# Designs tried in a protein design run: designed miniproteins, single chains, continued (4). Part 15

Each design is a single chain, and the fold is of that chain. pLDDT is the mean over its residues in the fold that is shown.

## One batch from the design tools (miniprotein)

Design m12495
Fold by ESMFold2-Fast:
Structure m12495 (fold): chain A 88 residues (1-88)
Amino acid sequence: AFVPATPEEIRRVVEEALKELEKALKDSGREHLIPQVREAAERVEALLIERGILPKEDPVGTVKDLILAVMAGESPEEALERARERLA
């Protein structure tokens, strides 16, 4: 489920997710994609702050999935709706 969260909590979870994704990209020689993952992370963070919510279970892992979905061409809203259905 998604639960109410403060902007400060949301920023912390998104920062942790972004750090893990950036490390994975560097470890795989895909550091050229870091600007795209940062842009996707900013879009996901803005939506989560607007909605005032975070995933209750595995918040970092779920936010990483949202960021990757946005990088793959989904809108942040589409990625969030899909995650909500899966976690309901």
Scores: mean pLDDT 84

Design m12496
Fold by ESMFold2-Fast:
Structure m12496 (fold): chain A 82 residues (1-82)
Amino acid sequence: AEEEERRADARAYLARLPAQLAAADAKLAAGEMTEEQYAILRKVAALQRELAERILAGEPWERIEELAREKQRELEEELAAL
């Protein structure tokens, strides 16, 4: 049941990702976002896309959780440097 919900959420995320990235591109172009902030946003989006694709590919949730924790730590360190 929860796996089905995770797959539905993953599909929904992938469907809305192009609009999310377009909004970020618009903010960068308008000077409302720094290049560093934009780079972090793109990395977060890339991670979330990878996690969604792995969920849809049927990878074990334990492997997905481990990847998410590892990448979350990397992103937190990078955000702290901004």
Scores: mean pLDDT 80

Design m12497
Fold by ESMFold2-Fast:
Structure m12497 (fold): chain A 66 residues (1-66)
Amino acid sequence: LEEKVEALLKALDTMLKAYPDNPEIQKLAEEAKRIVESKPVSLETVKELFDLLTKIAKVMKEQEKA
């Protein structure tokens, strides 16, 4: 589980560096970090992080169209 959380956080950091000025991506990234810091590491935590990364990916896709 720890390895999966680390992989997701690394992907999140990469996305954040690609779009540092996007407030929606920043908001989702802050939410993901809060989940990791506030909740015990579990399958639910991994699922929540993955869902947030999916939302960020959608925002990135829309931004690339512009």
Scores: mean pLDDT 74

Design m12498
Fold by ESMFold2-Fast:
Structure m12498 (fold): chain A 101 residues (1-101)
Amino acid sequence: STLEKIRALLAEYDEKYSEEVARLEEAGDLEKARKIGEEVFFDIIKKFFDEMDFEQLRVAVIFLADILERKELKEKVLAGELSEEEVREELKKLLEELEKK
């Protein structure tokens, strides 16, 4: 199952980076802690985009919209205003925007 693969990879990344993130947060370096989480999520989204279910797509859009400061999009997804097809289209746009570096 794609969900099992994503959860296993997320658990692996959480195990690997949770101590470093906690350490950075304790040091007050919230920006670096956040950046680690952002890179991990971006990598997962890129690998599993085509296999994601609706809830996984919503989480991905919320995460990437936050990184790209797309507040309106994030609020619409959180409010449940977008269909699965609309969320998938928006996620594709966000991924293309991030690939521009």
Scores: mean pLDDT 76

Design m12499
Fold by ESMFold2-Fast:
Structure m12499 (fold): chain A 84 residues (1-84)
Amino acid sequence: SEEEALRLIEELERLVREARENKLDEEKLREILAEIQRIVGQLEEIVRTENPSPEMVKRINEALERAERELREVGEELRRAREA
């Protein structure tokens, strides 16, 4: 459970980096964003159903907040590149 949560956090962080690196490749970005959505759902399910430690819940929430912020930045960069 906590091992799976840590693995999913690491995978989420890798995919967010890949999204930034591939932001101009629409097909690849779409695939990466779909994988990110799947991992986010799995982490939310772990918090909801598996009663992890308060420390693990904090780590999951911090990872989700960081991913959301970074993906918003990628979206803003992509929008500016298209509108410039």
Scores: mean pLDDT 83

Design m12500
Fold by ESMFold2-Fast:
Order: sequence, then structure tokens, then C-alpha cells
Structure m12500 (fold): chain A 73 residues (1-73)
Amino acid sequence: SRIEKLKALIAQLEATRADLEAHIAELQAKLASLDPNSKEAIKLETLILAHQIALGSTEYLIERLKKKLKELE
């Protein structure tokens, strides 16, 4: 059913969110050990920002799909 497919998609996106949160935490911990003016630190800051944007997009999709699921139930 569409409801089961939607639940599966939400579960997959929630797994993606958890992976992104964990990766951001790892990158932030690594950044804290570096000189903030180093080229490596600047690269990590950019990567963290990219992952934060991806996290925000994933969270938005989860919210949208959960609202749709409630309308179908």
C-alpha cells in the first residue's frame, strides 16, 4: 500500500538523518583539535556546513512525509 511505502521511506530518511548527525559530530570533534586558521580547518568547516544543509533538507522531508502519512491514516 502507499501507506507502507511512505512508512518505509520515512524510516530510510530517519536513518539518513542519524548518519548525518553522527558524521557532523565526528567532523566537529576533529575541527576542535585543529588550528582554526589552518587550511584543513577551513575545509572541515565547509564540509560541516554542507552536511548541516543536507541534515536540514532531510528533516524537512521527514516532516512533510509524516504530515502526508497522518492525512492518509
Scores: mean pLDDT 88

Design m12501
Fold by ESMFold2-Fast:
Structure m12501 (fold): chain A 102 residues (1-102)
Amino acid sequence: DELERLAATLDPEERRRARLRLLIEELAGLSEEEVEEILNDIRENKEEASEGGRRGLAELREEIERELERARREGDEETVERLERARRVLERIEETLREVEA
């Protein structure tokens, strides 16, 4: 795919950040039904996050917070609302993963 080929030519940090932004857009676009489906899949399969997975979630959280700070500074209400939605979905996923691992 073209996105994978473009990512391969970017600086590793820029490539990582581009992937994080795509994940943020995906999370922000999820319906409540799709979120519940993801959470139920985690609960039913008792999926434990790998160390890499946990770090990936932490990096995603940091990118969301960075983007939120920028959007709030610029008064971009639409971007703030979208990022806050992505943050809420990520928090629910992280909480469900912690519940399964307990």
Scores: mean pLDDT 75

Design m12502
Fold by ESMFold2-Fast:
Structure m12502 (fold): chain A 68 residues (1-68)
Amino acid sequence: APVTVYARTKDKELAELIAEVFAATPGTLSVEIEKVPGTDEYLVKATFADQAALDAGLLAVEREIARR
């Protein structure tokens, strides 16, 4: 079953990085970034086809953050 996750951060560049990595992950169905109204936070909403795709996306984000 599809899995939707949300990541919140005040760092716009980090939100864009997370969204870019998730969008490049095989099995990702959708990725959106929005500015949370009334806050300084950005919300990344990502939907994956299954848990394996989510796990791959999370690992890819961790690796990309560690690389930079």
Scores: mean pLDDT 84

Design m12503
Fold by ESMFold2-Fast:
Structure m12503 (fold): chain A 94 residues (1-94)
Amino acid sequence: SEAERLLLGAAEFLKVLGEELAPTDPELAAQLKEIADRIEEAVRAGDLETAIELLEEGARLLKEHGERHNDAVVLQQAERLEEVVREARRLLEE
């Protein structure tokens, strides 16, 4: 489904962001990888609601990091993930 495609793409994006953030925030990097792995597992199980909730948590963690470090790039990445959350929810209602 389109929702599955978006959620799996967002999980891959979280893994890339985790690798980029690892030198600055290794704890956040580990959390983002765990969230991404759990999103992939939820999608495989057909539990798209859980996958969306996990993506929301990933976006929240990125937003908190961006605000704490005054990092406009990370804040924009968090906003992009929040948009994916909204689109995935919209697709589940159709």
Scores: mean pLDDT 89

Design m12504
Fold by ESMFold2-Fast:
Structure m12504 (fold): chain A 60 residues (1-60)
Amino acid sequence: MDGAGAAEAGKAGAERLAAEGDARGAYTVWQMGSREAEKAGDLEGAEEARRAGEEAAKRA
């Protein structure tokens, strides 16, 4: 997917997994989305995905 799509997918996936109590899965998904966004040059999306994923994982 493109960078913007990767960042959005990472955030949505991480939130979903955190809601299910899967903190490890949430961490993995947002990290993947953030890295894909960075590769595509979407640094803002990557940073937002990283922060949202960390927050979701902490709350799981």
Scores: mean pLDDT 71

Design m12505
Fold by ESMFold2-Fast:
Structure m12505 (fold): chain A 85 residues (1-85)
Amino acid sequence: PQELLERLKELSKRFDEAAENNESDEVFDELIKEFERLLEEARDNPELSEAVRGLILRAEQEKLWRESQEEASKFLKEEIKKVNK
């Protein structure tokens, strides 16, 4: 039980750091896989399982948001270059 809680804390910290550092979508994909592994290990702990599911959902949402922002940023940069050159 304590080992799983410590893993949750470490993965939560990695997620926060990845979001703050604007890490790639691939980093969030790996975090989601790690969360899914922890969820399987925590299957007999409902409180911990709920926390892990929340992190998986949040990581998926961050990935989708970042993909949308990268598309928008790329489009804007190309349009600015077109107008200012």
Scores: mean pLDDT 75

Design m12506
Fold by ESMFold2-Fast:
Order: C-alpha cells, then structure tokens, then sequence
Structure m12506 (fold): chain A 68 residues (1-68)
C-alpha cells in the first residue's frame, strides 16, 4: 500500500534513519511515477537531501492525511 510505505518512511525518519527512508520514497516513485502525490514525495526527498528532516516529516504527514 502506498500509504503504508509513507508511514514506514515517516517512522524511519523519526528514528533518524534518513537514508533508509529516502530509499523507500525512491522505490515509491519508481513503482508509482504517475501518482498524484509523486511531486510531494519528490519534494520530501529533496528536503531530506538538504537536511530539512522536520519539514520533510511535516510534508509526508500532509500526504498521508490527504490519502486517508
């Protein structure tokens, strides 16, 4: 499930496992490139690569809330 992978990525970020979270988010984009949330997931990866972990977590939560 797309939402389950987003929740897992957020949980990994909250544990400081940033590289593992980025891998999951990249896998989602590869499997679902045409998803309406793909631009937000790409933005979350960009924020994480910039060290903006808190902003990325907030964005992922908004995406999860949108999909619920």
Amino acid sequence: SLIDKLREAKRLLEQGKTEEAIRILQEMLEEHPDSPVAPAVERAIQLLEQGKTEEAIELLQLVIDYLE
Scores: mean pLDDT 87

Design m12507
Fold by ESMFold2-Fast:
Order: sequence, then C-alpha cells, then structure tokens
Structure m12507 (fold): chain A 66 residues (1-66)
Amino acid sequence: SMRDEARRMLQDFANKTRDKSIEEIRQGAQQLLDQFRSQGFPDDLLAQVQAALQDILRSNESRLSE
C-alpha cells in the first residue's frame, strides 16, 4: 500500500540523514515529499508524511545542536 511504502521510505530516509548536514536533510525531505506528490499520494497521507519529515528534521537539529 502507499502507506506502507511511505513508512519504509521515511525509515530509510531517517537512517540516511545521520550522515547528512541539516541543509542536505531539508533538500532530501523536500525531494521525497515532491516524489510522493507526483505519485498521487492523497492529501491526508501527504500531511502525515510532511509531519514525519518535520519530526526527522527536528530530531537531527537537536542532535546537531541547531
């Protein structure tokens, strides 16, 4: 399902962000969100994905003291 695919891709993204700068994480998050939008994800799922990406970004900012 789209939900399962989104969860897997978000997990992979979160794992990869540990080796990235905050700016690279922001760019990657935007690219992933744009990819889901282009694939026709419904607005409700896009909102959940955006929230999860924001959580990943905040987690990395806290870890990097930014």
Scores: mean pLDDT 78

Design m12508
Fold by ESMFold2-Fast:
Structure m12508 (fold): chain A 71 residues (1-71)
Amino acid sequence: SGLDYLAELIKEKFKLDDETARIAAEILLKELGLDPAKTDKEQAEAIFELVLSKPPEEIDLEKVKKEVKSL
């Protein structure tokens, strides 16, 4: 699932355990207005590139929400 894929990407990038990475992925998806149970891998990949691969100052959350929801 997209949730599981996003959790794995977070785990690898931030060196977190499985449970912490999964909780972080669920929180991030909910912040973006997404249902964790309905998120696919394409949306997870887009979130990783647009949010987790950029410094906080360069993240436009409204733009990220629009881009991810259009997938």
Scores: mean pLDDT 79

Design m12509
Fold by ESMFold2-Fast:
Structure m12509 (fold): chain A 88 residues (1-88)
Amino acid sequence: STEEKIKRGEELYNKGIEAFREGKFEEAKKLFEKAAEEYEKAIEDPEARRNLALTLFNLARVYEKLGELEKAREAEERAAEVFASVPP
């Protein structure tokens, strides 16, 4: 269900935040990538779109920490696009 996908995404996102705070950037990257996948499966839900945009912004920061600058730019652009699609 949509609710299960959002819940899975939130679980993965929170683990990604913890990994990022601990300096485990490769682990944070994998967790945020998986969180984004779950939210993308629920893209019709505005909450999932908001959470996807936030996840992609944090993923961009992880890519910057890993020196993956092109991926960071792409994630930032995607995050801005998704965020712009969310109703006020």
Scores: mean pLDDT 88

Design m12510
Fold by ESMFold2-Fast:
Structure m12510 (fold): chain A 76 residues (1-76)
Amino acid sequence: SSDRAFRVMVNRSRSMSRSGLMSQRQSDQVVRLFRDRYRRMLDLVGDRLPDRVLVQGLLNLYDQSYRDVVSRYGLL
């Protein structure tokens, strides 16, 4: 399910922080931004799109959220 995929991606960000690949602050910001975007996606299309399409959208949201945090907050 998309909710399971969401939890896996959140855990991945937290694992990266524990491994020293990103700061705890960066990990928290990625998770917050990703969660907010996921909720918005569900509000707009959650009832209309099949789960497999929601999972693909979720992968794109995670990638974009990671890039936004690294570029805007990690490089500053």
Scores: mean pLDDT 78

Design m12511
Fold by ESMFold2-Fast:
Structure m12511 (fold): chain A 112 residues (1-112)
Amino acid sequence: SAEEEKNIKVLKESLKEVFPDVELSEEELRKILEFAKNATSTKDPVAVAAVLATYLAMKKQGKPVDVGIDDLLELGEKLANNEELEEDDSELMNEFKEKAKKLYELIKKKTS
């Protein structure tokens, strides 16, 4: 659909600004958006999409974050609710949280 193609384009362009050296395929982007739509715990599925896209992009950079799907959904809910993110003892976890927030803010700016 035209809406689906627009959402894929916005996510791709936003990802390129946060992760210039990482490329996610259109199929990966589509799967991220479909998963986010089916997430029941967040008011804004775009926040879940941003978190999941950041997780996959960092994994491709050789920086896999040791988190489960429940942790990704919880972070998405906190971002959607504009909650302050606590600093972690892990530098990698802090990079993940910061980049997920930045990606979410960029997507929101491009869709406003």
Scores: mean pLDDT 81

Design m12512
Fold by ESMFold2-Fast:
Structure m12512 (fold): chain A 127 residues (1-127)
Amino acid sequence: MLKEEAKKLKEQAEELEKKAKELEAKADRLMSGISPEDAARVKALGERTRRGLLEGIEEERKNPEGKKVKEQLLEEARAEIDAMRGGAHTAAELMLEAALLFAKSHELKLEAERLEKEYEEKLKKLA
């Protein structure tokens, strides 16, 4: 069961990562039609949000306060997107959605690794 559960989580993580990459590709196409300054802002927002969410997940593994850090980061990202207009706003929304999917994929991969380690430890105790 643990091995099958880990495999299912990895498959779900791969599907989320694929969807995230498709959203980034859509955002990149929209950024080609906006000013270089706006495109740079959208790109920086996406990269900062993805990095912050991944860091928040790692911190939450060490202490529960990591959840509040992620919530604040998302609130700040949404406020910045709300200040954008036209194609920049749409591209930033897609980059935020992609960042959230990458973060969820990372969480599922970490849980799969935990289950695989638990399965290996149980096998060692039986030997």
Scores: mean pLDDT 83

Design m12513
Fold by ESMFold2-Fast:
Structure m12513 (fold): chain A 62 residues (1-62)
Amino acid sequence: AVPSIEKIAELAKAAKTEKEKKAIGIAYDSLARTGRLPSARYLAREAGISVGTARRLVKEIE
């Protein structure tokens, strides 16, 4: 959704760690391609972050 894409851009600007920026990029790519956010577990595996961090990012975007 358009509002979620805008929110992802804001989170990317605020993110301090490279891994968090990578996770946000993966979420943006998934949303742009499918209109849906990836699962927190998928983000955690791909970005190399904890499932808790990935779940928080997904919920902040939705």
Scores: mean pLDDT 74

Design m12514
Fold by ESMFold2-Fast:
Structure m12514 (fold): chain A 90 residues (1-90)
Amino acid sequence: SAAEEATINRLLQLQQRLAEVVARLEALRAEHADDPRVVAATDRALAAIAEIQAIVGSSNTPPTPEQLAAIAARLDEIDAALAEIAAVLA
């Protein structure tokens, strides 16, 4: 489906920049360790990334529709967390 293709494209974009994104989130958490909003948002984003990696790493077959839906939900959590961090630091 178009939604499944969109999720796969979002996943590939994250995978291409994974180390950079994780390092940036960890740096933001350390820089703003005294701000519970930034800490909570970075922790949610890192947890969502870890869950995506667990789903992707668990199989040698293409992701099922259920797995793609789970990945999409986690990608949305990452986007929401990043938007929250940006708003807090504006």
Scores: mean pLDDT 86

Design m12515
Fold by ESMFold2-Fast:
Structure m12515 (fold): chain A 101 residues (1-101)
Amino acid sequence: AEAERRLQALALETLRRMGAERAAAALERWAAAGDPRALDASTVLAIVQLSIEEAEKLDVPGHYKGLVTTVEEFREAARKLAERLGLDEAWVLERLDAALA
């Protein structure tokens, strides 16, 4: 529950930063209903948010900002996400694998 809430909070922040209010409302409805799509979507969106923040740290004029584009980069981002949120790394990787399946 606590780990799921942390992933959902970061996912909602990602959607709000994108102006995706309908998607944010859908994620909240899925979570309230106990729909597994809520956890899967929250995992992917939290990793996207981390990727955006890492790209922003590398913001140099003329530098291309890469986002996570490969499965290996997603796994690396998932490990960083687990450390950042104080979550179990294996659990976050399992959630990522479920979301990408």
Scores: mean pLDDT 67

Design m12516
Fold by ESMFold2-Fast:
Structure m12516 (fold): chain A 62 residues (1-62)
Amino acid sequence: MENTLKVIDEMIEKLKAEGKTELAERIRQLVEEYLQHLKSGDEAKARRARLEATVVLAEGLS
């Protein structure tokens, strides 16, 4: 559980090191929204946040 959050933090740090601070912050926010919506049982909003995080991450790592 903690390991997943640590991996996300490492990815965010890598993006910030590349000067992609805005992208890194966006990914952190979307992951937090995803987890929050999962806890709330809002599967549609969770899916939306996950999809957006995936797109942002894919474009940032291209």
Scores: mean pLDDT 73

Design m12517
Fold by ESMFold2-Fast:
Structure m12517 (fold): chain A 70 residues (1-70)
Amino acid sequence: GREEAIREARRRIEEAREELERAKKRLRELSAKPAEEISQKELTRAIGEVLRAMGDLFEAELELRRLEAE
């Protein structure tokens, strides 16, 4: 029922937070390299992964809010 859906939504939020932290770590590691050693394609991909993970987290938090609003 709804309580099960709320528990699942909270689990998805936790998973999305972990994904975002991994994406941010990859971007930080890439950004720590000298500028001349950073591929524009790799940088664009890393930024895209962070943005996607942020979107996933936002959607998961929005779903939890909808469930809690009854």
Scores: mean pLDDT 83

Design m12518
Fold by ESMFold2-Fast:
Structure m12518 (fold): chain A 61 residues (1-61)
Amino acid sequence: GAAEEAERAGAAAYWAALSGGDAAPAIKRHQEGARRAGGEVAPDADALTAGRQAGAASKAA
C-alpha cells in the first residue's frame, strides 16, 4: 500500500545518502511518499533517520 511504498522510498533515500550520491532527490521522494500516505512530512535530517528505520523494518518483514 501507500505506507509500504513510502517506507521503501525512505529506505532508498537513506541508502542513496550512504552511497555518497545526491540524497536531495531521494529525500524529496521520501517526503512526497509520506505526504501521499497522509503522514507527517519530516525535514531532511529527520527524513534520513526515518528512512533508516523504515529500511530496517522492511528487511525484517
Scores: mean pLDDT 61

Design m12519
Fold by ESMFold2-Fast:
Structure m12519 (fold): chain A 68 residues (1-68)
Amino acid sequence: APNELVAEEVREVDGERLRHETYRPSPEQRKRLAEAGKAAAEHMNQDPEYFAEQAAKLPLGRTTVVPA
């Protein structure tokens, strides 16, 4: 399944309207993020469990410019 849109915020910055969308990763995407974080942490001799847990909890953000 694709990532689920959970929050949308529109801000005006320096005359531009910016739309910031926050997506909740699908369970499959969260699993992939956790595995990637764990692998990176193990390669860097960091705590793999901690990085896997943090990576799985992070929402995905996307910012787009809305034309005037």
Scores: mean pLDDT 69

Design m12520
Fold by ESMFold2-Fast:
Structure m12520 (fold): chain A 81 residues (1-81)
Amino acid sequence: AVDEVLAQLQKAYEAAQKADEEVKEKIAKQLAKAIEALEAGDVKAAKAHLEEARKIVEEEVKDEEVKKEILEQLDAALAAL
């Protein structure tokens, strides 16, 4: 389960590289916090950080194709938790 979630978060990070630099950094920060929480066994904190990343993507990623790609990976990670 954790390995599958980490793979989805890596794909979300790769998709986020297509976003504007400022938005990309905000997404990367939340993904890093989610990974730290998962490594600590704090699934609740991991979910909260992924939900914040999802919100940033919904509100701040202007390219609809990039937004869809990132959200697909984040939603898959959230569903696996």
Scores: mean pLDDT 84

Design m12521
Fold by ESMFold2-Fast:
Structure m12521 (fold): chain A 94 residues (1-94)
Amino acid sequence: SMEKKREEEAEKAYEKVLNDIIDSLTDEQIRELLKEAGFTDEQVERILTEADEKTRKAAVRNALILTRPQELLDRIEKEAGKEAAEVFKKKYPL
């Protein structure tokens, strides 16, 4: 349906914003985010040194959603538009 296509486009748009945020983070900022999300120092170092890129990005993505959901929602609305922000909010209730 046309609604499903719009939701898929909205998901791609906000995933691009999330990926751009993750790619902009320094290792020290990633350590801080993972610790705020409840990871131990040992777990943080394993994620940064032993995890593959996909696993590391997934951990950072989940940490951002958990610790900074309003900041993410605001950036998604500004960079990807209101429809992308609404789809994100529906999937990750704040």
Scores: mean pLDDT 85

Design m12522
Fold by ESMFold2-Fast:
Structure m12522 (fold): chain A 73 residues (1-73)
Amino acid sequence: SDARAKFIADVEARYRAAGREVKVYDISSDPKKLEETIEGMKKDREAGIVTVPLFSGVKISKEDFERILKEEV
């Protein structure tokens, strides 16, 4: 959606302005797709890429993302 695309663009622009590589992940309500997304985020973080989860209509802080990612391990 437009709101989703705008949020992603804003987050990416902010991190690029700080000289950091960023990738935004769409968080699905489908358990299998969610698992694949978490796996991808973990791998990207290992490579030094900032990963940001995007829930439908919800803005998630980096702190909340870090907590969620660790709890899945």
Scores: mean pLDDT 67

Design m12523
Fold by ESMFold2-Fast:
Structure m12523 (fold): chain A 60 residues (1-60)
Amino acid sequence: SAEAARALSVADPSIQPSHTDEEIAAYLKSKGLTAEQARDALLGLGASEEDAKRVAELLK
């Protein structure tokens, strides 16, 4: 989602707000994060709980 991408772009400027949930999930998986770690990281960056859960489900 645009919201999850926007939150992550604060930490990594290479992440565009237009990135899809699937693209964000692939990025986080490439960094070695588990679904739980990805959810917590997105929540910490200001993503909504719904967006964080949606992206985390794609890492399972």
Scores: mean pLDDT 71

Design m12524
Fold by ESMFold2-Fast:
Structure m12524 (fold): chain A 66 residues (1-66)
Amino acid sequence: SSAEEKAMEELVEKTREAVRKLSGDAADQAVIDAQMKAFLEKMKENPEKYRAAAESVIANTELAEK
């Protein structure tokens, strides 16, 4: 559904922000963008697995900032 697609896109965007924080200013943004596009496609194919992976990355970033 459209609501599920928006939820997946929002989760991928939060994961992108987490990856940017972990990688720092030297990170290649084009590489991160390509990885996040692939991640969204994988999440559409297996939402349970890749949603859990995204949540893990976000949680690890929050723990590192604390």
Scores: mean pLDDT 75

Design m12525
Fold by ESMFold2-Fast:
Structure m12525 (fold): chain A 76 residues (1-76)
Amino acid sequence: DLTIEVELQKTKEEAEAAIAEAEKEKDKKVALLKRMAIYASYLMQEDKELATKALEEFTAGYEVDGKKVKVVLKEP
């Protein structure tokens, strides 16, 4: 399985900067996954339950190069 680690984003400015870095990823499926994880990480402070559910629904069945994906949100 492929593990993607994303730091929790607390401000809009931090989230926008993290998204810009994720967009530099050459694999567009990995770039999209990282961006969605960053959005979810930022939204955790508004509604943790809905943000978690949205990320779980997005990653369900998501594969990169035939590998199942796991996303881990980490404190900075």
Scores: mean pLDDT 77

Design m12526
Fold by ESMFold2-Fast:
Structure m12526 (fold): chain A 81 residues (1-81)
Amino acid sequence: MKEEILKLVEEIAELLSKVDPELAKKLLERMKEAIENEDYETLENELLFAYTYAAHHSDDEELIEKIRELMEKIAKLIKES
């Protein structure tokens, strides 16, 4: 479970790095800490921030949609655990 969530989070950070590489690195560190601590409320808040940041700072609709799809996959994994 944690390994699957981590892989999806790393993919979101890679996509976000195309918008803001410094922010993507900081968010990835915070999301990894949240996963390690099983703090899924913080993880969901960081994911929502990543999505809204991309939506407001990027015109790449495919990138924004991919982040949304990855967030939904993570949310399902959290709910099923």
Scores: mean pLDDT 84

Design m12527
Fold by ESMFold2-Fast:
Structure m12527 (fold): chain A 73 residues (1-73)
Amino acid sequence: SAALLLEALRRLREMREEAERLRAQGVSDEEIAAWLEARVAAEPPAIRRVLELIGLDASDEALEQWEAIARAM
């Protein structure tokens, strides 16, 4: 559903913002990756499936395309 996709995109953006803050504080890429993996695993199954479809490494351009798809649904 569009609502589920938009919610997953919102949560992914929040995760990325927090990961960037941790990186700015000198946290290692390995620790950030472990934190991100744990955070995704804690998400509801429906959200986790959408995050897996989008990919955590998706570009900002790809995220904009997914948002456009959700808005067209």
Scores: mean pLDDT 84

Design m12528
Fold by ESMFold2-Fast:
Order: C-alpha cells, then structure tokens, then sequence
Structure m12528 (fold): chain A 76 residues (1-76)
C-alpha cells in the first residue's frame, strides 16, 4: 500500500503543477511515479523521486507530499 501511496501522490502533484502551468515539473513527477512503480520498496521509490526532481525548486515540496501520503497510508 505505501508504494501505491507514493505513486498516487506523485500523479496528484503532477496534475496540480500541470494546471498551474508548470508542465516541466508535472512531466518529471510523472517520470518519478513510473520509476516508483518499479521500485522494490518505499526507500528506493523516494530515491528515484529525488533524482528525477534534482535541481527542481519543487523537489522539497514533492518529497514532503510523498512522505505525508506514506504516513496516511500507514495510518490506514
């Protein structure tokens, strides 16, 4: 479930940034989501997201949102 929460959070953020006109960030978030789907665990997924958003000013915000989604998924 936690890995699914990571993918869902990234896809949700991509839609938000796309509607805000930040298409490049949205594309990177979608790439991160695809890499997260192939990850073996949540830690690997987070590393893929961090690398995909490297140099993006939105990287920290995206990582915080993903971590929040993981916590909510773990809370059930």
Amino acid sequence: MALEAVVRALEGLAKVFESDGKTDVAQKLREGAEKARQAKNVEDALKFVEETLKGSPERDLALKAVRAAIVEAESR
Scores: mean pLDDT 77

Design m12529
Fold by ESMFold2-Fast:
Structure m12529 (fold): chain A 93 residues (1-93)
Amino acid sequence: MKREEIKKAWEEFRRNPNMSKEEFFSLLPSFSEREQEILYGILEISRRNAGVLPSKSQLSKKYGDPALVSRLVDLLLEIDPSLKISDKPIDLS
């Protein structure tokens, strides 16, 4: 269930740059509100950085939950193996 939801949400988010945060969250009913917020933030940052993900370390510092961040990043990499994690710090602003 969760893998299918995140795959659909990721595909829809990439195709629709005007998707609202609330519309994105509606695609992730099996995720907690905090998981939805973190996923939205990661995908928003990735979209601004040509599909490159921030490191787990940077994301853990931003969100304060290393275990949750690691789980969500691993799910994203499973649904889209073409995603790359940056070897350099990227701007999370």
Scores: mean pLDDT 79

